# Designed miniproteins, single chains, continued (2): the designs that were tried, part 112

Each design is a single chain, and the fold is of that chain. pLDDT is the mean over its residues in the fold that is shown.

## One batch from the design tools (miniprotein)

Design m7880
Fold by ESMFold2-Fast:
Formats: structure tokens, C-alpha cells, sequence
Structure m7880 (fold): chain A 74 residues (1-74)
């Protein structure tokens, strides 16, 4: 359950960051979707396979991509 719990925590963080960015800049939805497309696909594939290690890696990459995207808006 440790890896599954970590994956859920990271998914929640990624969702919160994405929601914050969309609330601050609604016009950035398409750009945000482009940034998240690959990490989201990898996380979904890993979740389907119950590969929580791969899901964690994909979610960590999604969070880094969201942070980089937020920085680019400054």
C-alpha cells in the first residue's frame, strides 16, 4: 500500500497545481494540456498495469512540468 498511497498523494498534488494554474490563467488550458499529455498518458498506463512505481515517476514528471510551466508564465 505504500507505493499506491504515494501515487495517490502525487496525483492529488498534480491535480491541485493544474487547477491552480487554470484558475489563474483560463486561456492556458490548451498549453497546459500539451505539457501534461505525455506524463498523464504514462501515469494512466501505469495505473492500468498497477505499476505504481511507474505511476509515481510519471506523476513526479507531471509535477515538474507544471512547475516549469508556472515559471514560464512569470
Amino acid sequence: MELEKKALELAGRAQALAAELLAAHPDAEAALEAVLAEPSRRAAEAGEAKDFEAAIEALEEAIRALEAFRASLL
Scores: mean pLDDT 81

Design m7881
Fold by ESMFold2-Fast:
Formats: sequence, structure tokens, C-alpha cells
Structure m7881 (fold): chain A 76 residues (1-76)
Amino acid sequence: MLSEEARENLHKAVNRAGNYAVEKSDEAGLSEDEKNEAIKKAVEEIMRLAKEGETDAEELEKKGIKAAEEKIKELK
């Protein structure tokens, strides 16, 4: 099980990257389904890194944002 600090960092990263994915998808004029795909990619990347031992909220957020940005570019 993750430590309390690691769990809080994961939660913050997911929320911040998810909010970024929503905002950028809306700016890009993506549909609701496409927006959900971008959010899903951010969350999946964060969860993958957390399982590999990453606990830094800023690093998790940064990688989640990058995954969302790549998906948004793919959907255009």
C-alpha cells in the first residue's frame, strides 16, 4: 500500500492533470468522448508511474499532462 504522503501526492497529480486535460480539450473543441479519452490517458500514465514507485506529485502531474497533450494532438 502507498504511504499517506504518496497517496496524497497521487491524488493531487490526478486532479491537476485531469483538470488540465479538460481545459485543453475544451480549448481544442474536442467532443465529450474525446475529452474523456484525454483524461483517461493522463490518469493511466500517472497510475503506471505510481506503480513503478514514483511518489513526486510534480513529476506525476507533468507526465500526466504530457500524456493528455499527446492524446489531444492525436485526436485533432
Scores: mean pLDDT 83

Design m7882
Fold by ESMFold2-Fast:
Structure m7882 (fold): chain A 62 residues (1-62)
Amino acid sequence: SALEKVEAEYDERLKKLAAEYRKQLAANADASQQEISKLVGETLRKIGDLIDEYLAEKRAIA
């Protein structure tokens, strides 16, 4: 169904976001607490945006 396709798409996008976060965290292994906090905040914002997009697309197919 259209809903199953949207769910699968956003699961995949979340996995890619998690992989990018892990890569950036590893690249910043010696970074300050402020830099790590900024990375965490940016990643949480991206997750929030992804959830908002998912909900908007889910509403559009109803």
Scores: mean pLDDT 83

Design m7883
Fold by ESMFold2-Fast:
Structure m7883 (fold): chain A 97 residues (1-97)
Amino acid sequence: AKELIKEAAEVAEKGARRLEEARDSSELEREIVAALVIMSLSVEKLALLKAGTEEGKKAAEILDETIRRVAEAVDAGDMAKAAEYLREGARELKELA
């Protein structure tokens, strides 16, 4: 599961950069970028759960909480806070790997 956890952390870091880049974009563009980021994290979560390991389960729990926080921040219009939550999630994933 270590490689899957590292991949999930990289996806979260890339997501943070995308949300920061979209910060000054139109509302529609911000919504599209946020949806794509959340979808990518959800795919990583599914892969970790399918690995069937205790480490994969813990990583999936970190991603689940990260997705929830990112969605709440995006709904509030706070793309910077959403990016911060993604970086925090990536850090926790790297520590677990």
Scores: mean pLDDT 86

Design m7884
Fold by ESMFold2-Fast:
Structure m7884 (fold): chain A 95 residues (1-95)
Amino acid sequence: DESELKKIEELLRKYRELLANTPEGSMSPELVKLSKEVTEIINKLVELKIKKRQGKLSPSEIEKLKKIEEIIEKLLTPEELYMAGAIASAAELHS
């Protein structure tokens, strides 16, 4: 779904911009929400990669997976991806 891919790109871009403009040691509610959404996308991607290895994805699902991976790799560094998971986990721990 091309609309879903565009939504993912917009979410990742917003997360990156907010992370870059948020002071160190600060976790705004907006940054926490975006970090949780990014983490959810990463978790879904991992599940799709597992299904791909099991031969359980259709050709169209494999193509979508590749496009999502390309969007993530273009927009976020490994460190920025790690930070999303860390912020999301910290917010859950303090809930």
Scores: mean pLDDT 81

Design m7885
Fold by ESMFold2-Fast:
Structure m7885 (fold): chain A 82 residues (1-82)
Amino acid sequence: MSPETSKKLKEIAEKELPELLKEIEEAEKNIEETPVSKLVGLVIRAIGLLLDVELSEGASEELKKRAEEAYEKAKKLLEKSK
């Protein structure tokens, strides 16, 4: 992978992970009112960001852990929705 591509994937993950985590927290607070389609969307977004982090050669351990945390939280919310 080119250094430019790796940097872009890392920047995307760094920007989008906080936004995704915030949306996951909002969904958790309103789980009974959150549609299953939105929860599925959160899981798909978390998978995408996890892949972006894994494919970037310069991702920090902290960024990797945040991506894994987002994925686990999104999956657990989907499981709680029945």
Scores: mean pLDDT 80

Design m7886
Fold by ESMFold2-Fast:
Structure m7886 (fold): chain A 86 residues (1-86)
Amino acid sequence: MTFEILGAEFYKGADGKMAYRVEVRALTGDGTVVMLDVESGEVLASGFVKTGEVVKLEAHGVAPGRIAVYGVDDAQTTHVGTFEAP
């Protein structure tokens, strides 16, 4: 599968925790898009996407750090992007 990142937004909530929003389009194939914390490996958000469709992943109350986005299908896991909170 191939993916395109359409947007990524980060903000700090009133509790001092981070919120992340990432929009991803599937260019080829159908699969699941997963957002995870790089240090812990915790899955923060996931969503299924079909070819040509956009999935919006959103996570709240996250510790500041690095977030990675992966596409997963029946054959492979593809790294889509990595983001760091300012």
Scores: mean pLDDT 77

Design m7887
Fold by ESMFold2-Fast:
Structure m7887 (fold): chain A 99 residues (1-99)
Amino acid sequence: MKEREKKKEAVIRAVKLFLKKLDEGSTVGQAIEAVKEEVERISKKYGFTEEEKKKILEASIELAFAILLGASKDYLIEILIKKVGLSRKEAEEVIREVS
């Protein structure tokens, strides 16, 4: 049973929300709180465990900051593979959606 599609969608939504909040003039703290609320909502909908929820939240925030700091594509891919358990192809799809 594939949890990977749900995790991919959760990360995409979380990263997009974080970047949107910063673009709208939110502080980093406000953007993080908005992402926490969204990840909680998604986790309840998709039936994620507490461990999966934590990894999605941490990976999404780390990925968003890495994008803002101009990190390499390979670094962004590694965050998604190691923290979320996505395949390289799924990680590349996430990066394409959020960049």
Scores: mean pLDDT 84

Design m7888
Fold by ESMFold2-Fast:
Structure m7888 (fold): chain A 56 residues (1-56)
Amino acid sequence: GALDEARARAAAENARLAGELLGRPEVGQKASDALLRAALAGDTEAAERASRAAGG
């Protein structure tokens, strides 16, 4: 739903920013892309898994 999509987008942005802060923007961008892709596919399990991998 919209709330799950919003949470996935927030987790994706946090993953991107964490990558930048750690000096590894490519890793943060990859995690962000995976989270957004899962959310767009409507795969809540994949979105949750990606969010947990990003530290959320």
Scores: mean pLDDT 70

Design m7889
Fold by ESMFold2-Fast:
Structure m7889 (fold): chain A 92 residues (1-92)
Amino acid sequence: MAEEAIKIIREVAEYARQQGKTDLARLAEDALKELEKDPKNIQAIMTAANVAAELGLKDYAIKLYEIALEMAREQGDEETVKRIEENLEKVK
């Protein structure tokens, strides 16, 4: 659900700020704003998942990719499904 993704992305952004990773914090904050405007924005969730992975927040990255994967499957976007599955293998 988008609400679950929003909660995780907010925690990712806060963590990035605490670590002084300003560029990653801005990417997560921008993704959060885009997802709040459009709760079906898979690209925003993907961006936040990539930020979480870069920060070493493996569990958050996996959860965000899983949410994006479910949404991509519901939308019938096979190209995005494949891309998400590849990213999941890299963080596992």
Scores: mean pLDDT 86

Design m7890
Fold by ESMFold2-Fast:
Structure m7890 (fold): chain A 63 residues (1-63)
Amino acid sequence: RPLRFIVDSERGPLTQERVDELRQRVLEEAKARGYIAGEPRVLEIEDNGVPEVLVYTLGLPAP
């Protein structure tokens, strides 16, 4: 089942560098919590704007 990770970012615009940092942070956090076995993958990145939320979709193979 695909795992969806939602990261609340601070209010305001996100720089490209900040987005890259958040992406790596999300991957590290997911792995540290044991949500992903092996190498983590980010399939989708969304910014839905209100509040400024960066959404990462982490794909896991079906059992």
Scores: mean pLDDT 53

Design m7891
Fold by ESMFold2-Fast:
Structure m7891 (fold): chain A 83 residues (1-83)
Amino acid sequence: KLEEARKEFREAVRKNNYQISSETAKAIAEIGRAAREGKDALIEVVRKHLSPEVAEETIKRIEKLDDVREAYYVAMAEIVRHE
């Protein structure tokens, strides 16, 4: 659900003391652009910014989601979590 994905992102940001590096901010911006292009573009950005193991697990989650907005929040949460 979209609200669960949003909560996951909020918790990831909170655990990082609401601080995001410039590199993570750039990754989030790329994810936002990719989400407008669709799920395939989002998956490509995830592979670029996460380690292969984390990217594969995140991609499996995204592929199960019908809502690209939900996939967007899931991807952002993983990027922040691995900062």
Scores: mean pLDDT 81

Design m7892
Fold by ESMFold2-Fast:
Structure m7892 (fold): chain A 100 residues (1-100)
Amino acid sequence: TQTAGAALRDGETFTVSVSGARTVNVTLAAAGRGPVTLTVTATTASSSSTQTVTLTATSPGWDRLDAPPIALDAGAGTVSVTVTMDPAVRGAAVLITATA
């Protein structure tokens, strides 16, 4: 299991290298009220997939939202997450967990 996280501003992208991963989980922590759109791109030597997930922040404090898991072909690759935030969302942090 490989885990990496970053705090992101609107329009920012966080990329991690993964190896041997079969499943990617993305968790969002967001502060504010409103939609946060995650664009998740998972790429290996044999495949590339992009998913867009919209999660709604419902608390002015930090709230945790889990995106649906993404299946990967085995091998070395990268996972990139781009965040788009409603102006009522004050901050976002993403956690990427890749599991064999």
Scores: mean pLDDT 76

Design m7893
Fold by ESMFold2-Fast:
Structure m7893 (fold): chain A 82 residues (1-82)
Amino acid sequence: MKVYLDVRDEDEFKKGHIPGAKNVPAPVLVENPEKYIKKDDEIYVYSRTGIASKKVAEYLKKLGYKNVTTLEGGIEEYFKKN
């Protein structure tokens, strides 16, 4: 299944996010990723600029989540294009 994860804080998510995304702040996601994603999921992770989400994606790949993609430039780049 395709899963879009916003790893920013909840307050930023409430102000605006990519349609269909779920909010799981980076420290919450890295503590218990199995609560939010499965290893067979197509996982898309984004943060404000892409820096935090890239680190999260690298960590998840080390845990065996091989289908992890980040959004280049994060949500700030998304808002510039959309």
Scores: mean pLDDT 82

Design m7894
Fold by ESMFold2-Fast:
Structure m7894 (fold): chain A 60 residues (1-60)
Amino acid sequence: MMTEEQAKAAEEAALAAPNAAGARASAGSDFYDGGNMKGMREALAAKTREEAAKAARAGA
């Protein structure tokens, strides 16, 4: 299945939507992360993006 295009669009949409809210939240949380929560936040963001891409590919 040629779902690369759909996956790319889904990833871009997912990244674009939370950019403003996520950036603001991350800026405030960075002070409290201290290097601990930073890794967890990155993992959660990657998982959410991956799930969106998988859904797009499966739905093709």
Scores: mean pLDDT 59

Design m7895
Fold by ESMFold2-Fast:
Structure m7895 (fold): chain A 69 residues (1-69)
Amino acid sequence: DRVRIYVNGELAAEVPATPEAAREAAEKVVKEGDKVLIEVPRNPAGRAAAQAAAKVAHEKGASVEVRGV
């Protein structure tokens, strides 16, 4: 179970599908004005991780898309 975070089309982070790891990765790699794609497993762990990362990206002023894989 992995989360992949793409920033402006480039893979910026690949972390375990946990809310903690996804939040920390998003805090590190996302900046204001970025276009962020978050790929997550299609399961409850992926959904929780996506929610955590998307919240951080939105708070930082990035545009966010989430994709289940």
Scores: mean pLDDT 85

Design m7896
Fold by ESMFold2-Fast:
Structure m7896 (fold): chain A 117 residues (1-117)
Amino acid sequence: MPLLSDEEAREIARYLVEKLEEARKSGPAERTRIYQEALDWVAAVLQERAGASPAEALAFAIALMNAVGLALNDPSLPDEEIANLSVQEALTFVDLSDEQKEVLRENVLKVIQIVRA
């Protein structure tokens, strides 16, 4: 998967912030539906616009949702730590090459820096 453009990263950051804020205000059943909707949307965008494989798109969507959630809820965590934790979480679900892991980490870092800007 290539590195995200600034425009792609901003679109994803804005969408995830809006969806996670909606989920926070929702009951458990609606929250689960919102999380699934957000995951599916991010994965679709990464496949269609960034040329990610299905496995890369899923890993990235999981990492991005986790990273944005941490960035919004814990101001004490540094950006690099959030990025590393979020990539490790994604790797529990999908197997990626070392090159794919580094691209994923850099893209996650880019999105959380936008969220915290």
Scores: mean pLDDT 81

Design m7897
Fold by ESMFold2-Fast:
Structure m7897 (fold): chain A 81 residues (1-81)
Amino acid sequence: MEKVTEENLRELLKKSGKFNEEEIEEIIKKARELGFFGLPLELFKEALENSKNVEEFIKRLEEIRERELEETLELMRKGIG
C-alpha cells in the first residue's frame, strides 16, 4: 500500500478541494515536523474525509501516527518474545 510522501500528500490535499494553497503548505510543514511521512496514504484519505479544517486534520494525523507506532511496538513485543 502506498506510503505518504510530500508529493502524494500535496496531490491528495489539492484533489480534495478542502484547503487552499497556504493551508496545504502548512499541513505539509506539520507532516514533516511531526513525522507523518511514511504512514499509510489510505489513513490520510480517511482523516481528510472526516476533517473540516486544518487543525482537525492535523489532530487526526497525530492519532494515526500514535496508533501505527503502538501497533508496530505491540508486534515487535509479541513477534519473537
Scores: mean pLDDT 77

Design m7898
Fold by ESMFold2-Fast:
Structure m7898 (fold): chain A 108 residues (1-108)
Amino acid sequence: EEAIELGEDLALARVHIEEGEEAPSVKVAILKYVLLAIEYAKKGDYEKAREYAKEAVKIAEENPEEIDSEVYKKLVELMKKLAKAETKEEVEEIVKEIEELIEKALKE
């Protein structure tokens, strides 16, 4: 159930990144900024990665009632860590943890 919802939300987040439109839900909006933070971190743009992480945290803090799953709660906590990361090594470690969390959540 949660794995299917996460998979659908990830697909929608990717579409909304490509189209440049506003996300249809809080969860999709958070995932959009999570995916952007990962993309820019992998490109070595740690400043942009931190900006997108801060945006994901802001959306989650403004909509706490929508953060109802353990996966989204953990993603928000990782985004809070990424927003405060000062070193390249910290950014890379957090990005890896986010990717592992998403992969594990999609595996049932």
Scores: mean pLDDT 79

Design m7899
Fold by ESMFold2-Fast:
Structure m7899 (fold): chain A 74 residues (1-74)
Amino acid sequence: MTKEELEEMIERLRRIDEEHRPVLEEIAERARANPELPIEEFLEELGRRTGDLEIPEMMRKFAELVRQGITPEV
């Protein structure tokens, strides 16, 4: 992943955050309440509720970056 790809992903997440914040907060809260459930179930619901099939893929890439110790700036 390049710096440009990371910056593009952050910008997309920022736009999603503004438009879909209530949905993101609801899904995140349920994911935290159910740590035993696969993250993919919440990502599929997120994509379905936002109507943007790219969101689950971006969130999956974001999680992988965080797992590798790369901290995106907000």
Scores: mean pLDDT 60

Design m7900
Fold by ESMFold2-Fast:
Parts: structure tokens; C-alpha cells; sequence
Structure m7900 (fold): chain A 65 residues (1-65)
């Protein structure tokens, strides 16, 4: 429960950062990675979920730079 909530929240925060950048393409990419992270969590694939949260963070960082 707690880890799923933390990963989902992290994904949402990274998607929000991409959205706040004003770059619609980066926002869409971050949102897709957030959705994939949630799908992996629902399947019990924690490692896959973490990888997608990390990729969302990478996309958000590129949007800021």
C-alpha cells in the first residue's frame, strides 16, 4: 500500500512538473510514463513502475533544460 502510494504520487509530481514547464510534448510523455507506472504497480511489478517514474523524471528535467 504505502510504496504504491509513494510511487503513484512521485509519478504525478513529475507529470505536474512537465506540465508546469509549458511543453505539451514533455507533459504528454511524462503522463504516459505515469500511466505505465500505475499499470506496473497494479500487476505487482514494482521494478517496472520505478523505471517508468524515473523516465518521467528524466522527461520533466529535459523540459526544464
Amino acid sequence: MAEQSVLAQSGRQLTQRARDSGDEESYRQAEEHEREAIRHLERGDREGAIEHVEEAGRVASLAQS
Scores: mean pLDDT 72

Design m7901
Fold by ESMFold2-Fast:
Structure m7901 (fold): chain A 77 residues (1-77)
Amino acid sequence: SMEEKLELAKKLAEIAALQVEYKYGAKVKSVEIKVEGDKVTVTITFDNGAKVEVKIEGDKVTITITVGDEETVYELE
């Protein structure tokens, strides 16, 4: 369900955000949640400009972590 997708996206974003905070000493600046059709996106932005984005679309989960010029993408299916 959409509710289950939203809860999963939030939990994954929280875990990824903790890693960014611990590794870079960054603080969360904003959290944005977007629901569009069957897609849920949770975006967390940090005070150092780092960003965590979790997308769930159908059965596909994508986690993107951007820090400076580096982008890391994890895909789960």
Scores: mean pLDDT 85

Design m7902
Fold by ESMFold2-Fast:
Structure m7902 (fold): chain A 81 residues (1-81)
Amino acid sequence: SENDKFAEELNKLKDDPDATRKLWNDYLIELLEKLNPELAEKLRELVAKNPNTTLDEVLEILSENASEEEITEIFRKMAEL
């Protein structure tokens, strides 16, 4: 599954915080693309313009712009890791 692949990639990047952050941001954007493609594209553009965007910043943007249903589904998928 995509979650299994993400968990494996995350483990390979141990002790590389920049690569880990990028992998988490990419994973969240891919999950969001299935639920809200327009918001996913906007986040992808934002992260591309600001490579130092943190996971917390991405989650905050999601909480402000995504629906409660979309946020719940994303967190449910993350909990499966």
Scores: mean pLDDT 75

Design m7903
Fold by ESMFold2-Fast:
Structure m7903 (fold): chain A 65 residues (1-65)
Amino acid sequence: PDARAEVERALELLRQGKVEEAKEHLERASQGSGGVAYGAGVALRYLEQGKVEEAIAVLEQALGL
């Protein structure tokens, strides 16, 4: 599984308001290694707090956007 591809899909889903579907992709990405996987874990913590905008910002940073 490609952590970058999972994070890119999660970001699209979050922009559509599909938080629960995005969490599934972020959980898979967070099992990987490196900065993208770490960013997925941080974004999951923000989503647990209802902080969708902060989660999006973390994922954009992790992808180098």
Scores: mean pLDDT 85

Design m7904
Fold by ESMFold2-Fast:
Structure m7904 (fold): chain A 57 residues (1-57)
Amino acid sequence: APPVESRPARLLSDAEIEAKAEQNKANLLALGVDEKDAEEMAERARKVIRTRNAQYA
């Protein structure tokens, strides 16, 4: 069951982490965010996702 603490449902692979970061960047660009800002946010998201994934590995 999905936890109320927003814990990941499963451990993500490197490919899935990259896909998540790329999707976040694409969503930001679609919302009209500057490409540079979107890229910085995607990099931060990648680091956060990887850090969280490492905690569960």
Scores: mean pLDDT 71

Design m7905
Fold by ESMFold2-Fast:
Structure m7905 (fold): chain A 95 residues (1-95)
Amino acid sequence: SEEERLIKEYKEQIEKVKNGAPDELSIELPDGASVEVAEAAGELLVTAAEAGVPKIHLVVGRDLSAEAAAAIQRGITKAQELNPKTEITIREHAA
Protein backbone atom coordinates (compact mmCIF):
# COMPACT_ATOMS: atom_id res chain seq x y z
CA SER A 1 0.00 0.00 0.00
CA GLU A 2 2.86 2.43 0.80
CA GLU A 3 4.56 1.59 -2.54
CA GLU A 4 1.26 1.99 -4.45
CA ARG A 5 0.64 5.30 -2.63
CA LEU A 6 4.09 6.68 -3.54
CA ILE A 7 3.80 5.65 -7.22
CA LYS A 8 0.32 7.25 -7.37
CA GLU A 9 1.66 10.46 -5.78
CA TYR A 10 4.55 10.63 -8.30
CA LYS A 11 2.08 10.11 -11.18
CA GLU A 12 -0.18 12.87 -9.83
CA GLN A 13 2.86 15.18 -9.56
CA ILE A 14 3.80 14.33 -13.18
CA GLU A 15 0.35 15.47 -14.39
CA LYS A 16 0.55 18.68 -12.30
CA VAL A 17 4.03 19.48 -13.69
CA LYS A 18 2.76 18.92 -17.26
CA ASN A 19 -0.05 21.42 -16.59
CA GLY A 20 2.18 24.01 -14.88
CA ALA A 21 5.88 23.73 -14.04
CA PRO A 22 6.75 24.81 -10.46
CA ASP A 23 9.88 26.89 -9.70
CA GLU A 24 11.13 24.12 -7.41
CA LEU A 25 10.27 20.44 -6.95
CA SER A 26 11.17 18.02 -4.13
CA ILE A 27 11.20 14.26 -4.68
CA GLU A 28 11.87 11.77 -1.88
CA LEU A 29 12.77 8.11 -2.32
CA PRO A 30 12.21 6.16 0.92
CA ASP A 31 14.74 3.77 2.46
CA GLY A 32 14.63 0.42 0.66
CA ALA A 33 12.61 1.81 -2.29
CA SER A 34 11.69 -0.79 -4.92
CA VAL A 35 12.66 -0.63 -8.60
CA GLU A 36 9.05 0.39 -9.42
CA VAL A 37 9.16 3.32 -6.96
CA ALA A 38 12.60 4.40 -8.23
CA GLU A 39 11.40 4.21 -11.88
CA ALA A 40 8.31 6.31 -11.06
CA ALA A 41 10.47 8.92 -9.28
CA GLY A 42 12.82 8.90 -12.30
CA GLU A 43 9.86 9.57 -14.63
CA LEU A 44 8.90 12.55 -12.44
CA LEU A 45 12.49 13.88 -12.66
CA VAL A 46 12.45 13.55 -16.48
CA THR A 47 9.02 15.22 -16.76
CA ALA A 48 10.11 18.10 -14.51
CA ALA A 49 13.29 18.68 -16.55
CA GLU A 50 11.30 18.58 -19.83
CA ALA A 51 8.82 21.10 -18.37
CA GLY A 52 11.69 23.46 -17.46
CA VAL A 53 11.59 23.21 -13.66
CA PRO A 54 14.76 25.15 -12.67
CA LYS A 55 15.45 23.40 -9.33
CA ILE A 56 14.85 19.79 -8.32
CA HIS A 57 15.74 18.41 -4.88
CA LEU A 58 16.10 14.64 -4.78
CA VAL A 59 16.41 12.90 -1.41
CA VAL A 60 17.58 9.30 -1.86
CA GLY A 61 16.79 6.77 0.86
CA ARG A 62 19.27 4.25 2.18
CA ASP A 63 19.45 0.52 1.43
CA LEU A 64 18.38 0.70 -2.22
CA SER A 65 18.98 -2.46 -4.27
CA ALA A 66 21.47 -2.19 -7.15
CA GLU A 67 18.51 -2.33 -9.57
CA ALA A 68 16.61 0.47 -7.78
CA ALA A 69 19.77 2.62 -7.61
CA ALA A 70 20.32 2.05 -11.35
CA ALA A 71 16.68 2.98 -12.08
CA ILE A 72 16.87 6.36 -10.31
CA GLN A 73 20.33 7.04 -11.83
CA ARG A 74 18.86 6.50 -15.33
CA GLY A 75 16.17 9.08 -14.51
CA ILE A 76 18.77 11.59 -13.26
CA THR A 77 20.95 11.09 -16.36
CA LYS A 78 18.03 11.45 -18.79
CA ALA A 79 16.73 14.57 -16.99
CA GLN A 80 20.19 16.21 -17.21
CA GLU A 81 20.51 15.28 -20.91
CA LEU A 82 17.05 16.72 -21.72
CA ASN A 83 17.59 19.97 -19.80
CA PRO A 84 21.17 20.77 -18.71
CA LYS A 85 19.90 24.05 -17.16
CA THR A 86 17.87 22.20 -14.50
CA GLU A 87 19.77 22.12 -11.19
CA ILE A 88 19.37 18.69 -9.58
CA THR A 89 20.51 18.55 -5.95
CA ILE A 90 20.90 15.01 -4.60
CA ARG A 91 20.92 14.34 -0.84
CA GLU A 92 21.08 11.08 1.08
CA HIS A 93 18.27 10.61 3.61
CA ALA A 94 19.48 11.49 7.11
CA ALA A 95 19.07 8.86 9.84
Scores: mean pLDDT 86

Design m7906
Fold by ESMFold2-Fast:
Structure m7906 (fold): chain A 98 residues (1-98)
Amino acid sequence: KKNLEKLEESKKKLEEIDPEGAKHLERIIEYIKKLNSLPSKEEQLKFIEEERKKRLEIMKQVRELVQKKDYEGARELLINELGLTEPEAEELIESFEE
């Protein structure tokens, strides 16, 4: 159960202290709002599946970049497309090299 009001308050506070964390939280808020706006369980499931497919395609591109040793390109995709923080992106890239 997500409390959107509390998430929006947290985002506003983070905007001044951690703009990147605020952007990440904004994406979570928009995702929840989109899910809540859908009138049926079937449409909610379809939205989740489409977002999952998008993430899988980005993850495939990230793995290909890591194999080419383009770590900067992989990091930028994770941050810009998936909304990960820089430390989260670096951790994930290291996991692909193992």
Scores: mean pLDDT 76

Design m7907
Fold by ESMFold2-Fast:
Structure m7907 (fold): chain A 80 residues (1-80)
Amino acid sequence: MSPEVKALELAMRAAMLALQGKFEEAEKLLEEAKKIGGDNPVVQEAIKLAEKAIEKAKKGDINGAIGLLLRILGLLIEVS
């Protein structure tokens, strides 16, 4: 698996964990994605979307967080 695909999967998993209220685990996976993903612009976009999804979930905006998760999934499908 390429480092870019792994970083995208970690960003997606972080957003999913945030939807489950597991914010500490979500933030840990997001930091791992940042370390693996490097300067790839698609990975950087996915990380920003995951950060936004965590913020939305923390505020109880579950629909907003889901929308951002679906965008991350779209990026993962595009590079697969």
Scores: mean pLDDT 83

Design m7908
Fold by ESMFold2-Fast:
Structure m7908 (fold): chain A 57 residues (1-57)
Amino acid sequence: ALEEAARRVSAEAGLPFEAALAGIEALMTVMGLDPEEAEEKLLAAVERARAEVAASR
């Protein structure tokens, strides 16, 4: 569950596995999300950050 979500985020967002794992764990702890909900939130945050960087060019 948690490790699988971290692997998906790592693969899709290009983050190190440890960073993805820490991000999911933090979202679960702070927001009370399950690993799949945390995965969705973290992926959305990365996509937003990428869009912001692209818009700042």
Scores: mean pLDDT 78

Design m7909
Fold by ESMFold2-Fast:
Structure m7909 (fold): chain A 78 residues (1-78)
Amino acid sequence: MEEEIKELRERAKELREQVEKARAQIDQNSALASSTPASGAEGLANSSKLSLEKGREITQLEAEAGDLERRAEELEKK
């Protein structure tokens, strides 16, 4: 039981770290797009695509992490 709770929390932490990295990539990409001249229109389109893809990844990872955290909390309360 205690080991199971630890594994769930460690897995959730890994997913949260992936979310943080994905958010950092979106933030960095957004900052670069804001500082890049309009001549980088193709790069701007790629930036938008990356943000959408990372946004979907973040949503899925956050949902998975939240589920693991809830399961760990339920086991800890029992």
Scores: mean pLDDT 74

Design m7910
Fold by ESMFold2-Fast:
Structure m7910 (fold): chain A 76 residues (1-76)
Amino acid sequence: GLAAVSPEEEELARRVAEEVAAELADSLDDERVARVAEQAETAARQLLAGGVAPEEAAEIARRAARALGAALLAEA
């Protein structure tokens, strides 16, 4: 657990992961979707713990996750 992240920020990180997973669920297998979602949540949590504003952390995490998802989708 990231002790420096508030419960609201933790919920935001989880929501970003859920949104990315939902978008990719129809296009990628469960393992790839889980991988992208896990990386999105981890990235958001790390950014928030580092003091990045919630809106910016969510956007950076979404962008990174979508880039990974697009790469996996192109090869899936």
Scores: mean pLDDT 78

Design m7911
Fold by ESMFold2-Fast:
Structure m7911 (fold): chain A 91 residues (1-91)
Amino acid sequence: NLVTLISKLASSLNIKLSDEEINNLASEIEEDYKKKRPSQSFFDYLTGKINFNPTKGKEALKAILSYAVVVARRDKVSLSEVLTKILNGKD
C-alpha cells in the first residue's frame, strides 16, 4: 500500500503529515510514474543540475519520493517495491 509506505517514510523522517497530504503525495508520484518519464524539473533536481539541498521536513520527503519514481522507472519495478527498499535501508 503506497499510502502506508509514504506514511512510514514520513514518520521515519519525523515529519507530521495529515492523511490528505499523504494521499496527495501518493497521487502525485503515481501520476509521475504513469508518465513513464520523470518531469524535467524532477529529473534536473535529482541529477544535480539543480542544487540538491533538500530541507528537513516535507522537502526532504518530496526529494526521496521523486528519487523513488526515477528508480522505479529505471529498474522497471513498482513504486511500492522501491519505497519498501528505502524504508529497509536498501537502495
Scores: mean pLDDT 68

Design m7912
Fold by ESMFold2-Fast:
Structure m7912 (fold): chain A 66 residues (1-66)
Amino acid sequence: SDVINNFEQQSEEVQDPLKKSLIEKRLQSIRSYLGELTTTKSTEREIGLKLAIIGDQEDIKLLLSQ
């Protein structure tokens, strides 16, 4: 939660509206995956969701570093 909130705060400082939109879309995806993690009973699906969250977090870090 704190990591996601920090990314959201950092996205507010982004000047490029396209870059900001990409970060916001990835944050929405992470929130969706976190919601699905509360209901899934499949270990394979749980692993897939966690990997997707990691991927989106790494993409946000890359976007913020540019």
Scores: mean pLDDT 84

Design m7913
Fold by ESMFold2-Fast:
Structure m7913 (fold): chain A 59 residues (1-59)
Amino acid sequence: SMEAERRALEAAEARGQAYMDTINKIKSGKISESEMTAEQKQIKAALQKSQQAQAELEK
């Protein structure tokens, strides 16, 4: 149904927003490493790897 499709889209958008919020909190230092979940630690590791690769490409 259209309603189920809309709920699925809203859930996907909420997950996307939560992911972006987590990235922003990691970048701003609002989350301490000791308070991070395994998923948040994985996001931080991926972000650091991406930043390092980008820095190497820009020089």
Scores: mean pLDDT 73

Design m7914
Fold by ESMFold2-Fast:
Structure m7914 (fold): chain A 83 residues (1-83)
Amino acid sequence: DPELEITLELYELLEEGAEDEELIAKAVELAEKEGKSPLEGLRMLSIAKIVYLLLKGKDVDLSNFDLTPEELEIIEKLLKIKK
């Protein structure tokens, strides 16, 4: 699943303390390699940030983010992998 793999790589960069400029550039690069738009890459970065906050024990109301079923599945899979 390319979207899961991209989101996981972006999550790991967040854990390493990568700057927003680096995260944006990497999100666009990874999305383009999979034939996705830059906006889809930035959306995957947003999903990675949600996973990061949840794994840090932050109470995140997922209903505030208008997530698709596919995006919710990616979040669930990453939480299982990293927890």
Scores: mean pLDDT 82

Design m7915
Fold by ESMFold2-Fast:
Structure m7915 (fold): chain A 73 residues (1-73)
Amino acid sequence: LFAEAEARAAALTERAREAAAAGDLEAFLAVQAEAVREAGRIAAALEPFMSPEEAEEARRALEAQREALEAKL
């Protein structure tokens, strides 16, 4: 799980770097949206291993990331 998630995160980081280097804001924001979705999948997979408080904190952190991304659009 973690190794595959890290590989996906690395691929998203590389795509974000390429979009930023090209000055392609739309591509950069699209990669950010994919990163938020990936973080949500990781949080869901880890929920059985977290306390209820930790799971709730993770959900709030993801919501804050989505709101920050939406504010930039």
Scores: mean pLDDT 73

